Designed miniproteins, single chains, continued (4). Designs and how they scored, part 31

Each design is a single chain, and the fold is of that chain. pLDDT is the mean over its residues in the fold that is shown.

## One batch from the design tools (miniprotein)

Design m13061
Fold by ESMFold2-Fast:
Structure m13061 (fold): chain A 97 residues (1-97)
Amino acid sequence: MVEEIEELFEKFLREELSEEERERLKKLLEEKLEEYRREGAPESVLEHVELLLRTLEIPDPRKALEAFLTELLERRYKKNPNPEEVERAKELIKKVL
């Protein structure tokens, strides 16, 4: 389960996620979110999974990734991300993967 989520998440970051893979990732994340809620995981962990689930409702991989990175930067760094910061974050993620 964890390994499959990681592989699908890497495809998401590369804008390569197919419709079938998107639905699969959503299902796995919903199962993981339920598991985390049962185990009393920290709210910050729950918020991360919920954020990814919301952005996966966007069928277009590029728009979904842009929405995820924008919201992540806003929530984690407590500032409004400008387009340059979003693009830099995308480049960093793509370079690491």
Scores: mean pLDDT 70

Design m13062
Fold by ESMFold2-Fast:
Structure m13062 (fold): chain A 92 residues (1-92)
Amino acid sequence: MELSDDLVPEEKKEEIAELLEEAAEAAEKGDAEAALEKLEKAQELVSTLPDSSTLAGVVLIGIALAKQLIEKGKLEEAAELLRKLAEKLKSL
């Protein structure tokens, strides 16, 4: 209904943020497989954004870093990073 300078649909922003939060919760529970699955879904949604400007770039970098932390067994650090990413995405 409203035109925005950022053409990213609000529904997609919310869905991406939810996937990042779910990935953080899985990481906090020690479920690396579930965390990675949620991050893959978040990456797919980010890649479908019509304008992959600053927002999409920041999210993709954060997801890549979180995946590296999960692979290194630093699940708690990955969860903290993902929660901060989700909060930042919701505030934009």
Scores: mean pLDDT 76

Design m13063
Fold by ESMFold2-Fast:
Structure m13063 (fold): chain A 110 residues (1-110)
Amino acid sequence: SSATVATLVAAIERTIELVRELAEKYPEIKAQADQLIALLRQAEAAIREGTLAGLRQALALLDQAIAVATQIEKELLAKKAPKEVIRLAIEVEASLTLLRLLVREEIREL
């Protein structure tokens, strides 16, 4: 539905804001953050199509985004980043996991 598309897009925009904050607090992961934002923008475009094919494409892009976010967390832990930075990385992963779940539920309802 149009309302579900709007909700998913808003959730992606919020996740992008968290990723930007993470990169600002820890500039060493900027390249990975930029990659993650690019994947999220592609997922947003796919969701905006409002089609089953678009939602399936978004699901695949979110799987890639989760993999990048997991690598960011591992790098931050290895570099002994401040706890606040690690907490923010975990929040990004949680937001992506919830997004993936919401996209899967929308596919199931079609």
Scores: mean pLDDT 90

Design m13064
Fold by ESMFold2-Fast:
Structure m13064 (fold): chain A 68 residues (1-68)
Amino acid sequence: EFEKLIKELEEAIKNGDVEKALEYADRIFELTRKYDGQVNPGWEGVEAGVYEIYVAVLLVTNGLARVP
């Protein structure tokens, strides 16, 4: 599921579709929350953390950071 959302996010950024990019990023972040608070989330939790960092870097690098 992460891989599909990452591809959709990358395509939205490539096409300049800010609204879709932020929507896909939000869906990815929501999925990573499943592993929050776990002491030993296993490989899936580590993978989720890597995707979270990747998405955050993509958003910041492309000037798509959310206004608080």
Scores: mean pLDDT 70

Design m13065
Fold by ESMFold2-Fast:
Structure m13065 (fold): chain A 84 residues (1-84)
Amino acid sequence: GADEVAKAAAEAARKAYEQGLTPDEISEVVRKAALEASKKYGLPPEVADVAGMAARNAARFGYTPEQIAKVAGEAARSAALEAL
């Protein structure tokens, strides 16, 4: 459910940052991971878009990988809970 989507978004954000990807590339990696998790749990695709945008904004603001992962995960969780 919401916890699994949040975890997928957070893990994707951390890995993308560690690979030296740009904010736009981090956004796409997070969106894809959150979308696959959302499909598995019957959540709308908009959850993935929210997670990706949150990760992109955090990365652009110069947040640490831990902060980017947290922001992406929290955004995904919030969007998933609103969709239930």
Scores: mean pLDDT 84

Design m13066
Fold by ESMFold2-Fast:
Formats: structure tokens, sequence, C-alpha cells
Structure m13066 (fold): chain A 100 residues (1-100)
């Protein structure tokens, strides 16, 4: 499977990404508490997921599969724990990956 794609099914990561996709419809900036409430996971679980992404460079382009289509999001993780979420195209995501 392509790297960086998560399954938006029963996985914890998929639930968090689905919550981000839902929340981004009305705003570009969300909190850990809002994601936890929307996804049904604990705030600590959400924080641990984004801490792992932060270790990769603080800014991450994430793609997930919702059962019908691949959805691509750009997530900026701020030091205060605030998350900025923007939609992006899978093609733009792939064109900006370093060749290795």
Amino acid sequence: PPPGIYLATSSTEGKILQALWNLRQTRTTVTVGEIANESGVTPGTVTNFFNKLREKGGNESIAFYDGEQTIALRVTIHPDGTLEVRPTNVLELLSKQPFR
C-alpha cells in the first residue's frame, strides 16, 4: 500500500483522522478535546498520536481511506497542542515527498 495512508475504519488512528475530517468542514483550527469528543477516544490517546507525528517534523500530510475514497489532509501541529487542518490533494502530497 502507499506510504502514509491510514485506514479510517476501527483503528484508533482512523477514528482520529475521521474526526479531523469532520471538524475541518467548519474550521481549520481544532483542539485535542474537540477531536477526542468527535472520535470517541480519550484526550490522552489523541495527544499521543499527534506527539508521534510531531517527532517526524511538526507538519504532516496525512492520507486516509474512508472505505470509498482516499482523503488527504495537511496537519500543522503547534507547540501549544493546537492543530491546524487543511484539505490537500493526493497528487500534491506525492509531488512534495522527498525521493528516497
Scores: mean pLDDT 62

Design m13067
Fold by ESMFold2-Fast:
Structure m13067 (fold): chain A 60 residues (1-60)
Amino acid sequence: MDKQRARVENMIEMLRILSTVHSKETVRRAAEIAAETLLKMGVSQEMVDEMMEEVERILE
């Protein structure tokens, strides 16, 4: 759980940085790719869904 949470948090931080220099559409696409990668690495769908919700909050 803790290691998977750290991976999600690191990804959210990276996407936040991307949001300062890229369009909302580009950041959403990057988040989709990140979600696929995290799922393949064994992160739960629930944690990935939480990440996607956080990304939308960042893009507000």
Scores: mean pLDDT 82

Design m13068
Fold by ESMFold2-Fast:
Structure m13068 (fold): chain A 74 residues (1-74)
Amino acid sequence: SAVEETRARLAELRKEFEEELKKTLSPEKAAEVLAEMDLIERAMLTLVERGEMSAEQAVEAFRAAAEGLKAQAK
């Protein structure tokens, strides 16, 4: 299903970003960014489940949001 595909893809992206953040940011800043990413992941999954967003759109939105949060955290 689109929801299952989205969940798997977002989980993989989250793992990749978590490892990157852990290496580049302080533990405090990494935790803040990861908490925001968790909220965004939940929102994207909800939109896909409601049929308001495709799996591909959700993945791209999540990636863009994650990069923005990473840039803001410095």
Scores: mean pLDDT 82

Design m13069
Fold by ESMFold2-Fast:
Structure m13069 (fold): chain A 85 residues (1-85)
Amino acid sequence: MKKESIKYLGEATGNSLLGMRTGSRDAVEKAREYAAKIKELGDEKRAKTANEMVEKGEATVERIRAAKRQAEDAARAALEAARAA
């Protein structure tokens, strides 16, 4: 049980970090699934740590996606202005 809990914490942390790096919601969802598996094993302390990483990952992913959308909207506006000139 302890060995599996440590492995799932590693998976949850790795997937949360991948989400924070790439803006991938799928990565953060996988991290959440691993956090749930830790809780099912009865390791409440590691489950809490994994859930904190998932929450941080979710917040970071949404900020990255918002920034990307703003950059894409600005690029489209600049192209439209250049074509109209």
Scores: mean pLDDT 82

Design m13070
Fold by ESMFold2-Fast:
Structure m13070 (fold): chain A 87 residues (1-87)
Amino acid sequence: MEEVKELVEELVEAALNQDQARWDALAARLKADPELARQVLVVVGIAQDLYRKDNGLPALSAESQAAIAAATDEQKELGREIYERLS
């Protein structure tokens, strides 16, 4: 969980600072580690689900909803923090 939290925070900071080199390095790291990428995508999916609910948009796919439902409390809290920082 700490590695997932650090990586998500680094991705958010790279996006906010428009740091293309840092973003590319982090994206390459996720491609090299499918398990880490899956956990990061779950956290991002939680943030997207919150955005959709607040804006009255249709729910995410059944597969995405199942992944979110299976997420840990730590992943759900991190996803909420990311949504609040970007919204």
Scores: mean pLDDT 75

Design m13071
Fold by ESMFold2-Fast:
Structure m13071 (fold): chain A 91 residues (1-91)
Amino acid sequence: MKELHREALERMRAERERFLAADPETPENRRAALVYDAGAAMALGKLEDMSIAREHFDAIIAEEGQLGAALVSAGAIRFVGEMTDAELEKR
């Protein structure tokens, strides 16, 4: 379970870096980076502070609409869903 959390976060980080390296100023690449940043923020927010994660999630809804938010949520929910009940309570 913790292994999957680490892999998911590393995957999100790698994807973000890949899109930003191409051209950070294009709307398409900025949107892709924002989606992955929000996913990482949601995952980290579950472990530390959900208020920060919420700000990124709201930004994704504004930028990508409901579909983008749903995809980010699915990734973040799956990442958090692998946590134990004790880990969720410590959040």
Scores: mean pLDDT 54

Design m13072
Fold by ESMFold2-Fast:
Structure m13072 (fold): chain A 99 residues (1-99)
Amino acid sequence: MDELIEKFVNAKNIRELVQIAEEALKKGYDPELVEALLNLTLLMKKYGIPKEEQKRILRRLAEDLEEALKNGDKTAFYRTYLRYVEEIEKIAEEKKKAA
């Protein structure tokens, strides 16, 4: 998981992010987990969130989403994903106020 997160955070463009996601799927990662990691990475890069913060957020997200998947709880998976989207948006807004 840490290697996958490192690759997503260090991707230079959308094409590289998609390629990393495809490679993860070929390695047997859960498709919903890979899609969530891809989408949140895109959102964080769009908002200019620093790479170290991106790594911290993605690690927590991966752990929480893997737990929801293990329990077969699609509602918990979806709520967890949205909670992290809201956290990223809040971080982005707070950084704009500090600039």
Scores: mean pLDDT 82

Design m13073
Fold by ESMFold2-Fast:
Structure m13073 (fold): chain A 76 residues (1-76)
Amino acid sequence: FQSIMDRIRQAVANNDPSITFRPDDIVSLTDAQRDRIIAAFRNWMTTVHGQPQSSVDDFVAGLRRAIDQLRARAAA
């Protein structure tokens, strides 16, 4: 959890247009940790990419869905 949050924070601080994350950063997340990661990605999309809120909302919905699918797969 903390390593993915640190990567997002660093990408925002350095104005990096891309961010790297691993599935293993995601599969063990609690719902609260998932929401924090989503909030951090939302901030990165708005501050670094200048995306409008509607595009960020669509991205966030897709990311939340992808995280839930990965967690479901890991839970078997």
Scores: mean pLDDT 69

Design m13074
Fold by ESMFold2-Fast:
Structure m13074 (fold): chain A 85 residues (1-85)
Amino acid sequence: MKENAEKLIKAGRAAAEALRQLGHEDASDEVYKLIKEAEERIKKAKTPEEMAQAILDFINKLNDIILKLPEEARKAAVEAMRKAL
């Protein structure tokens, strides 16, 4: 579980970096903020259920950010995440 969480966080960072390189700095900053919140929740999780919920919330919020992006930025973010996994 924790190892899978770390891989997802790494994928999120890859997406944020791809967005920054394309000039979508606001979206990149939003993703980094989400990563920081997810890392804190994962660190504080006392049960497997709390860990799973933190991971699911991270995935859902990351998808919401990406879905609001123009097609080029969305494609780049998804590709960066795929390569990081």
Scores: mean pLDDT 82

Design m13075
Fold by ESMFold2-Fast:
Structure m13075 (fold): chain A 65 residues (1-65)
Amino acid sequence: SEEKRELEQQIADLEKFIENLKKMKETASKLPDPELRKKLVDYYNDLIEFAKKQLEELRAKLESL
């Protein structure tokens, strides 16, 4: 169904987004400034957790179809 295909695409896009955030977090963790490093790592951690929650909700919707 169209709805299933749209959910699968949204899940794929969000999974890719989470992987990109993890890479950005890894890069931020290597910054020489400890204050900036902590601030950016915390920021990306918050975004990753939010995105994971959205991913869980989308997967639940797909499973219900």
Scores: mean pLDDT 89

Design m13076
Fold by ESMFold2-Fast:
Structure m13076 (fold): chain A 70 residues (1-70)
Amino acid sequence: SEAEELRQGVDNAIRVPPLYLLEKGVITEEEAAAIIADDEAMRALANELLPGEGEKGFAELLRIREELAR
């Protein structure tokens, strides 16, 4: 479904770069969490990764962050 594809794409985009950098020792665990928690960084990421759907992508990023905070 469209929602599942969007969620998967957004999840991969958030997780892969910060987690990849963390695994390579380029950034700290706190830095990776800060990137995910930063509304401006996530909004920029959503607009870059989902052209034309940036607002929808940003809403999904916020939902994913909320789920991760549980």
Scores: mean pLDDT 59

Design m13077
Fold by ESMFold2-Fast:
Structure m13077 (fold): chain A 89 residues (1-89)
Amino acid sequence: MEEFDPEELKEAAKELIEKLDESLEKLANIGPDGAVAAEAAKRAFEENKDLPAEKQFELALELSKDDTPESKGKALGYLMAAYKQIAEE
């Protein structure tokens, strides 16, 4: 099994959060579906940020199987919350 450097993982998580924040701002301006997805992501992030990262990843994977903008937005929100926890460790 390959060992990941915790510091490298933390730095990668911080950079990923920055890119996701930029993507959400752009997504909100693409059109109605993008706006719905962006709002769902923000709400999922705020409501679920205190859940363990492992559970956030599980919820994101389940929602990613749906084709609705809301489900895809929520999945992004859960991923952002999980990465934020990793970045703050």
Scores: mean pLDDT 73

Design m13078
Fold by ESMFold2-Fast:
Order: C-alpha cells, then structure tokens, then sequence
Structure m13078 (fold): chain A 68 residues (1-68)
C-alpha cells in the first residue's frame, strides 16, 4: 500500500541520516546499507564523507543493516 511504501521510504531515510551523521562526526568515508523484510522499499543517499542505502519492506520488524 502507499502507507507501507511511505513507511519504507522513511526507514531508508533514517539509515541514510545515520550514515551522514556518522560521517560528520568522524570525518571519514562511511557507507551504510539496510534491508528489511518481504516487499522491498529502497532509498539511497550520500553525505560529504559517506553514503547510505536503505531497503525496507512491508514487514518492518524483519530487517538488516550493514555499514562498511
């Protein structure tokens, strides 16, 4: 549904925001990637010192996130 898609995008933006904040604090390149559940929603972002990619499904309780 559209509500689930919006929630998925919001979750992905949160992952992107965390990567950006970590980059600002450490001043080092930082990449984060997240994945959640069954039906995938995706967002991607880049900070001056890092990037992040998020994947979120309809079932938000199941997920993973990876930073490297």
Amino acid sequence: SMEAQRAAENMAKTIVGMAKKAGEQSGQPYTAEGEVGETEGRAKGESGVGSAEGYVSDTEEEGSAQAH
Scores: mean pLDDT 51

Design m13079
Fold by ESMFold2-Fast:
Structure m13079 (fold): chain A 65 residues (1-65)
Amino acid sequence: SAAEDEAIRKAGRALSEKAQAIMKELGPDATVLVGREGNDLIATVTNGDKVVTLRAGADGTVTEL
């Protein structure tokens, strides 16, 4: 549905924005892996020994795990 598509896009935008900020902070060798867990999107940003995992819900809330 349109509402589900909007929720996914909202979660994806919020997650991408936060992940990009973390990638910039960790440096140019940072990589990101995106997946899905139920209705939430998960991003794992890594640079060497540094790992940051983010979860974004359909409401656009981003949480660091």
Scores: mean pLDDT 80

Design m13080
Fold by ESMFold2-Fast:
Structure m13080 (fold): chain A 108 residues (1-108)
Amino acid sequence: EVVTVESGSLSVSQSGSVIVEGKAGDILRLTIVSASAPNAPLNISVYKGDYDPSDPRAKLVWSTGAFGEVSNVTLGVVLEEDGKYTIHVSSSDPNATLTLNYEVLREL
């Protein structure tokens, strides 16, 4: 049986982050409820541990790549290690907006 062990929402203007705890084999489900980025793309990245803006590739485990206007898109990320993960949303567009729902799913 698959159960949700953690869930929440993140609303961002330009950038934002949220931290989740996972175990090896958990699935991080990310649902982009709405996104708009008229002048530069959005990106969602998942890091093992803390996000470091001076080294944006350090501990990177997953990324969407660049995207613009989307709604109701669901994505899955397999967590390979126990511990803390940072979900980081970024855009260089000051008018970029995103509403994201996240869930950590575990098989019992």
Scores: mean pLDDT 83

Design m13081
Fold by ESMFold2-Fast:
Structure m13081 (fold): chain A 73 residues (1-73)
Amino acid sequence: VPPDLVKMLEEINKRVSEKEKEYKELQAEFERAHQTSESKAVEMDKKIAEMRKELEGLQSLLEEIQNIAKDVE
């Protein structure tokens, strides 16, 4: 596997992991907000939806790079 592809895969994996941690933290805040205020829960839900779409985009790139890495090795 070319080093450049491995490095790109690792970098995207780090990005996904960071976004997943932020997503989980946001979900925890959503749960807490939902217990205290429905209006705050709605705001958190929007942020969660945006982060989810970003994660889906990163996951698609990850799968594409993984497929290329497997094909060249």
Scores: mean pLDDT 73

Design m13082
Fold by ESMFold2-Fast:
Structure m13082 (fold): chain A 95 residues (1-95)
Amino acid sequence: SERRRREERRRREIGEVLFKAAVEISKIQEENLDPEKAREVNYLFGEMADRLVRSPTAEEARRVGEEGSEKLSKYGEELAEIMRKTGEEVARILE
């Protein structure tokens, strides 16, 4: 159905947004973080990514992005900004 096609398209678009964010985070980790801190960031991003994929509304996706941004801010402002933007991009897909 058209509804099923929209859901499949949204999942793909969300997956692309999350993959791009993961690549950007990986680059920052290689330049700025020790392996233990990189593992902590990867775990936290993975949790937020799973929550974003399961977000039923744009508002929930924005909340997850904001929460993840706050948690990542202790590792660096660039990581926090990537997480915030990722939540906003997922929210736009869910509109």
Scores: mean pLDDT 85

Design m13083
Fold by ESMFold2-Fast:
Structure m13083 (fold): chain A 59 residues (1-59)
Amino acid sequence: KAEEYAEKAVKSKDPNEAVRYGVLAVLLDPSLKEKILKELEKKDKKVAEATRKAIEIVE
């Protein structure tokens, strides 16, 4: 499930969905954090930054 959310985050065309799925993936499996943030940064640095901040808030 965590990997599925990670894929949805990376594939999402909606920035809000990308952030939401990225946070969910990391909450379920923290080991995915670096991979998700790296993939998002390649597509949109603002989305990657928003996702990183959201993760820091929820831990």
Scores: mean pLDDT 79

Design m13084
Fold by ESMFold2-Fast:
Structure m13084 (fold): chain A 66 residues (1-66)
Amino acid sequence: GPMTAEEKIFAELSEEEQKIYETYKKENYNIKKTAEKLGISEEKIWEVLLKLSIAQLEEAVNNVFK
């Protein structure tokens, strides 16, 4: 079947960004724990989440204003 909106947006991420988001999900959507586990800054996680949020909003807008 066709990919879900979430799967389609996730596929737009780089391998590094996908790994960040997968870890974020495993840590129950906790930014601080994800940063500690990956040894990265909380800012980098926020950048990935912002990118996903923008992509989700663009897809939602396109579905409403067709």
Scores: mean pLDDT 76

Design m13085
Fold by ESMFold2-Fast:
Structure m13085 (fold): chain A 81 residues (1-81)
Amino acid sequence: KEAEKELYELSKKPSLLSKEEAEELLKKLGLEMSPLQLIDLVELLKNASYEDFKKVLEELKKNPILTEEELEELVKKYSPE
């Protein structure tokens, strides 16, 4: 819950997440993805609402191993576009 909000706030920053920050957040969220995949995810979600962001994280928890293409499709589905 708190880690989800922390990741959401980081997605709104103009700078990229560090690899070390991404590794720590992955541990807190219980997600089975690489730190680079998490960095890509926060860049894709930078314009998403908190509710849409939570929906993407819930899908990742159900399907923790996603391809880059599946992750992009999830973001498109829940983005404010």
Scores: mean pLDDT 66

Design m13086
Fold by ESMFold2-Fast:
Structure m13086 (fold): chain A 67 residues (1-67)
Amino acid sequence: GTSTLVLTIEADTEEEAQQKINDILTGLKYVGVNILSSKVTYIGERDGKLLYQLTLEVDTVFSLTPR
């Protein structure tokens, strides 16, 4: 089976947003999460900050039971 994770990323710059996203993806891979797909969507700006949505599809085949 698969699960979908949705995270909102807030950053002062595009470079900061990309760094945060890369850190999340790297961290998940290091702890053995099998990421099937990743999608980053720019959703706009609020109060001088940039907002992005990170959508991940992860494989839950390793789980004996649904969470």
Scores: mean pLDDT 78

Design m13087
Fold by ESMFold2-Fast:
Structure m13087 (fold): chain A 100 residues (1-100)
Amino acid sequence: EEERYARVEELSRPHTEDVEKNDPLNPEKVLEAVRKVIEALHKAGELNEKAYELAMKAVEYAEAGELEKAEEYVEKAEKEDKIGAELARQAILAARVKEA
């Protein structure tokens, strides 16, 4: 698990570093970074198809402000892959800041 988390950190860093340096409090930029991280992990084979589809659905619902549905899809993603679910949960947190 530690090796997989290190790989996820490496793939995520280019996207998260840009947000932190330029727009750390912009929820739209955080949502964009989460989407790109999920896509990068899927392309690298670190996220299976079902986890990718469920996590991406959670991000889509979070972007639309449908937070209850987004949370439902995070729970479904967690049953497939914990890392995909954790990333989708970050999208929900960013969307909650935007809707507040």
Scores: mean pLDDT 75

Design m13088
Fold by ESMFold2-Fast:
Order: sequence, then structure tokens, then C-alpha cells
Structure m13088 (fold): chain A 92 residues (1-92)
Amino acid sequence: SAEHRAAIIAAIEASGLPAAVKAALKAGLDRTPPAELLALLERASREPEDFRAVALALAIQSRPEVDWEAVGALLMQVPVELVAPILEALVP
């Protein structure tokens, strides 16, 4: 568990994602089982649709008070490369 968590944190930090998105992903770690999160991140690296789902799920865990139904609908309509900038704006 601790070793898997450390490996996931290292992967997030090594990613090209914005700092706010990295913070949201790290905040989600305590609510998402490490093995499940690792499997989702591995799949998301190959499929844009899975990346959107993973990013949205982790953002929901970081900011449950946000209207994620509306945000989720918006994220599914934008190019995948805009997902991280939008999440960064929502998680300062």
C-alpha cells in the first residue's frame, strides 16, 4: 500500500500536468485504493476517454461541493488536452 502510494505520487509529480491538477490527484489518493488508481492511470495513458473519467473522478474527490454533474458534461464536450487546464481553474 505505502509503496504503491509512493510510486503513484512519483508518477504524478513526473507528469507534465499543471500543479493544481497534480494537487487534486494527490488529494484523491486517500479516497481511492492505490491498486485501483494505478490501474486507472495505466489505462488512461492509452485512452483519452479513460483519462477524462479518471481526472473527473479524482477532482470530485478533491472538491465534492462543486457541481460536478455540470462540469462533467462540459469536460466530455471539450478536447482532452483542455481537461487539465479546466480542472486547474477549478482546483486553485
Scores: mean pLDDT 58

Design m13089
Fold by ESMFold2-Fast:
Structure m13089 (fold): chain A 67 residues (1-67)
Amino acid sequence: FSKEEIDRLIDFAENELLPALDEVGQVHLSTLISAMKSREVSDEEAKEFYERVKKLAEKAGLTPPEL
């Protein structure tokens, strides 16, 4: 993933996805967003973040950004 792709994914997760989730989902997603912002994650963790955002977006009735 490029930096721009990760930044777009984080922006979507914070502004679109996070407010659409229940309380438990909000806590889980906000923790993942914080980890991604700190750059304390591997490429594998970034891929897992993307896949999790996609699944959460589908459950919330949202369309995730294309990377």
Scores: mean pLDDT 77

Design m13090
Fold by ESMFold2-Fast:
Structure m13090 (fold): chain A 100 residues (1-100)
Amino acid sequence: SVLEKLFKKIDELEKRLKEVIKDKELFEDIVLSLKRLKEAIKYIVKKLKNDKERAIEEIEKLIDETFEQIIEKLEKFGEKEAAELVREALEEMRRILKEA
């Protein structure tokens, strides 16, 4: 399932970020953002159950907006390696959505 692939990528990203991000409070804020993203994706899938194209479009927009905010926050805190991991995850998630 596309949803399972997206959630697996989010969970893998969280594990990698835990090893790289030095500021614990910053890491916890990002984890909360990723958790909210997963909940919002579930909500979109439930609401647009019969409109796959629209569901994919709304999920893509939500992922782009959420990840761009996380990248900006990481860069502001000087977490360049973490920001790059988030960019890589974003590109992988975009590929998953295009193959859906």
Scores: mean pLDDT 88

Design m13091
Fold by ESMFold2-Fast:
Structure m13091 (fold): chain A 111 residues (1-111)
Amino acid sequence: MDELIEKLKKALEAVKGEEVNSLEELEKIAKEKGVDATPLIDLYKLLDNDGDGYISLEDLKAAAESLGLNEEELEELLKKADKDGDGKIDFKEFLIFVEEYVELFEKKKKE
């Protein structure tokens, strides 16, 4: 988990100020900055298993246990990421979700 968090944090920092709307844009920006975006790509593919371009609440709940999230933590992250309130996470909202997830686990790691 710690290795995943560090890799996700590094990839997010590389793209944080950039307008990223797709996996292709993420890969391009990461390559330009010399950062490995593979952990973000792998996580997105794991969560978007249906390939519909959206991550469902059920997909997130199923992955939450593997990600070390309890129900309360998942709800907090979803409220920050799901700006439309439609219960689905698009790619841009996914990046917000991962940013909040990394921040949460960095806080836990320092406790």
Scores: mean pLDDT 73

Design m13092
Fold by ESMFold2-Fast:
Structure m13092 (fold): chain A 95 residues (1-95)
Amino acid sequence: MNVSEEEFERDVLRALVEIALGILKVEMKHHGPTPAEQEIIRLLEKASAALDAGDFDTAIEYLRQAADVARQAGRTSVATLLENLAKQAEELKKR
């Protein structure tokens, strides 16, 4: 491959964050926006920007903050997804 494994895994993680953003935006369109969902989207957009910059520490922090907001709002499945994305970012940071 002409791309490093780290670059590939970063692109996959970013794609997963963009998928999570897309799902939440669709849910807001069908069920109406809540302050919690708007905050989660804001944090995920910041996490995506941090991943684009190669700043895994900042991306992990925003993903954890988004997971906490989701958990407080009772969105347990979303919180679990975001915690798993943060763990993937932590694995990439080790490389």
Scores: mean pLDDT 80

Design m13093
Fold by ESMFold2-Fast:
Structure m13093 (fold): chain A 64 residues (1-64)
Amino acid sequence: MVTGKAKSLKDGGITTITSKSFEVGAHGLAVTESGLVGGAGFIGEDLVLAPSASGKPAISFIIE
């Protein structure tokens, strides 16, 4: 199970997100079950999700 804090890159708001379906690959690539993001990676302890082609804002996760 993965629990983290989500930070909106547009509004700077922080929300705690819990997901058992969030997986990080051996190369630091994350797979999300929602399909709402175009990519993922780490910046330090923050997991950053890029927006998909839909234009939704990116979300950063801090993994606890």
Scores: mean pLDDT 40

Design m13094
Fold by ESMFold2-Fast:
Structure m13094 (fold): chain A 65 residues (1-65)
Amino acid sequence: MSERAQLALEGARNVEATYPGLTVEQVGPEEVRLTTPGGTYVVRGSDSEDEITRKLTGAAIDAAA
C-alpha cells in the first residue's frame, strides 16, 4: 500500500468516525471505497492529494446530509 493510499485510508477512517452513515472499505491494494447514503466514492493511491481531499470532503458532505 502506497503512502497516499495509507493517508487516504486514515482520512477515510476519521470521516467514518465522525459520520456514522459512512462506511469505509479497502477494496484493493491501492483502492479505498467510501459508501454514503448519497453515493459511493473510490480513492486510489494514484490520486493526487487534492483529489483525495475532494473525495473525502464530498463523502463527508453526503454522509452529513
Scores: mean pLDDT 77

Design m13095
Fold by ESMFold2-Fast:
Structure m13095 (fold): chain A 65 residues (1-65)
Amino acid sequence: SMEEEAEELLKKAEEAEELSKKYFEKGKELKTDSALSSGYYILGVGYLTESELYRRKAEKILEEM
């Protein structure tokens, strides 16, 4: 069903958001390696963007129901 599809997308959004937070924490821990720290922040932003895209896709499905 469309509702089940939206729920799966919201679950993927939550997983991506959790990964984003994890990479931001790793970046914060690497205080002595600015290049590696920056790499983790870039990954964090990437997963945050992915989370937003999944949420928007789920919202569109729910609007069409």
Scores: mean pLDDT 83

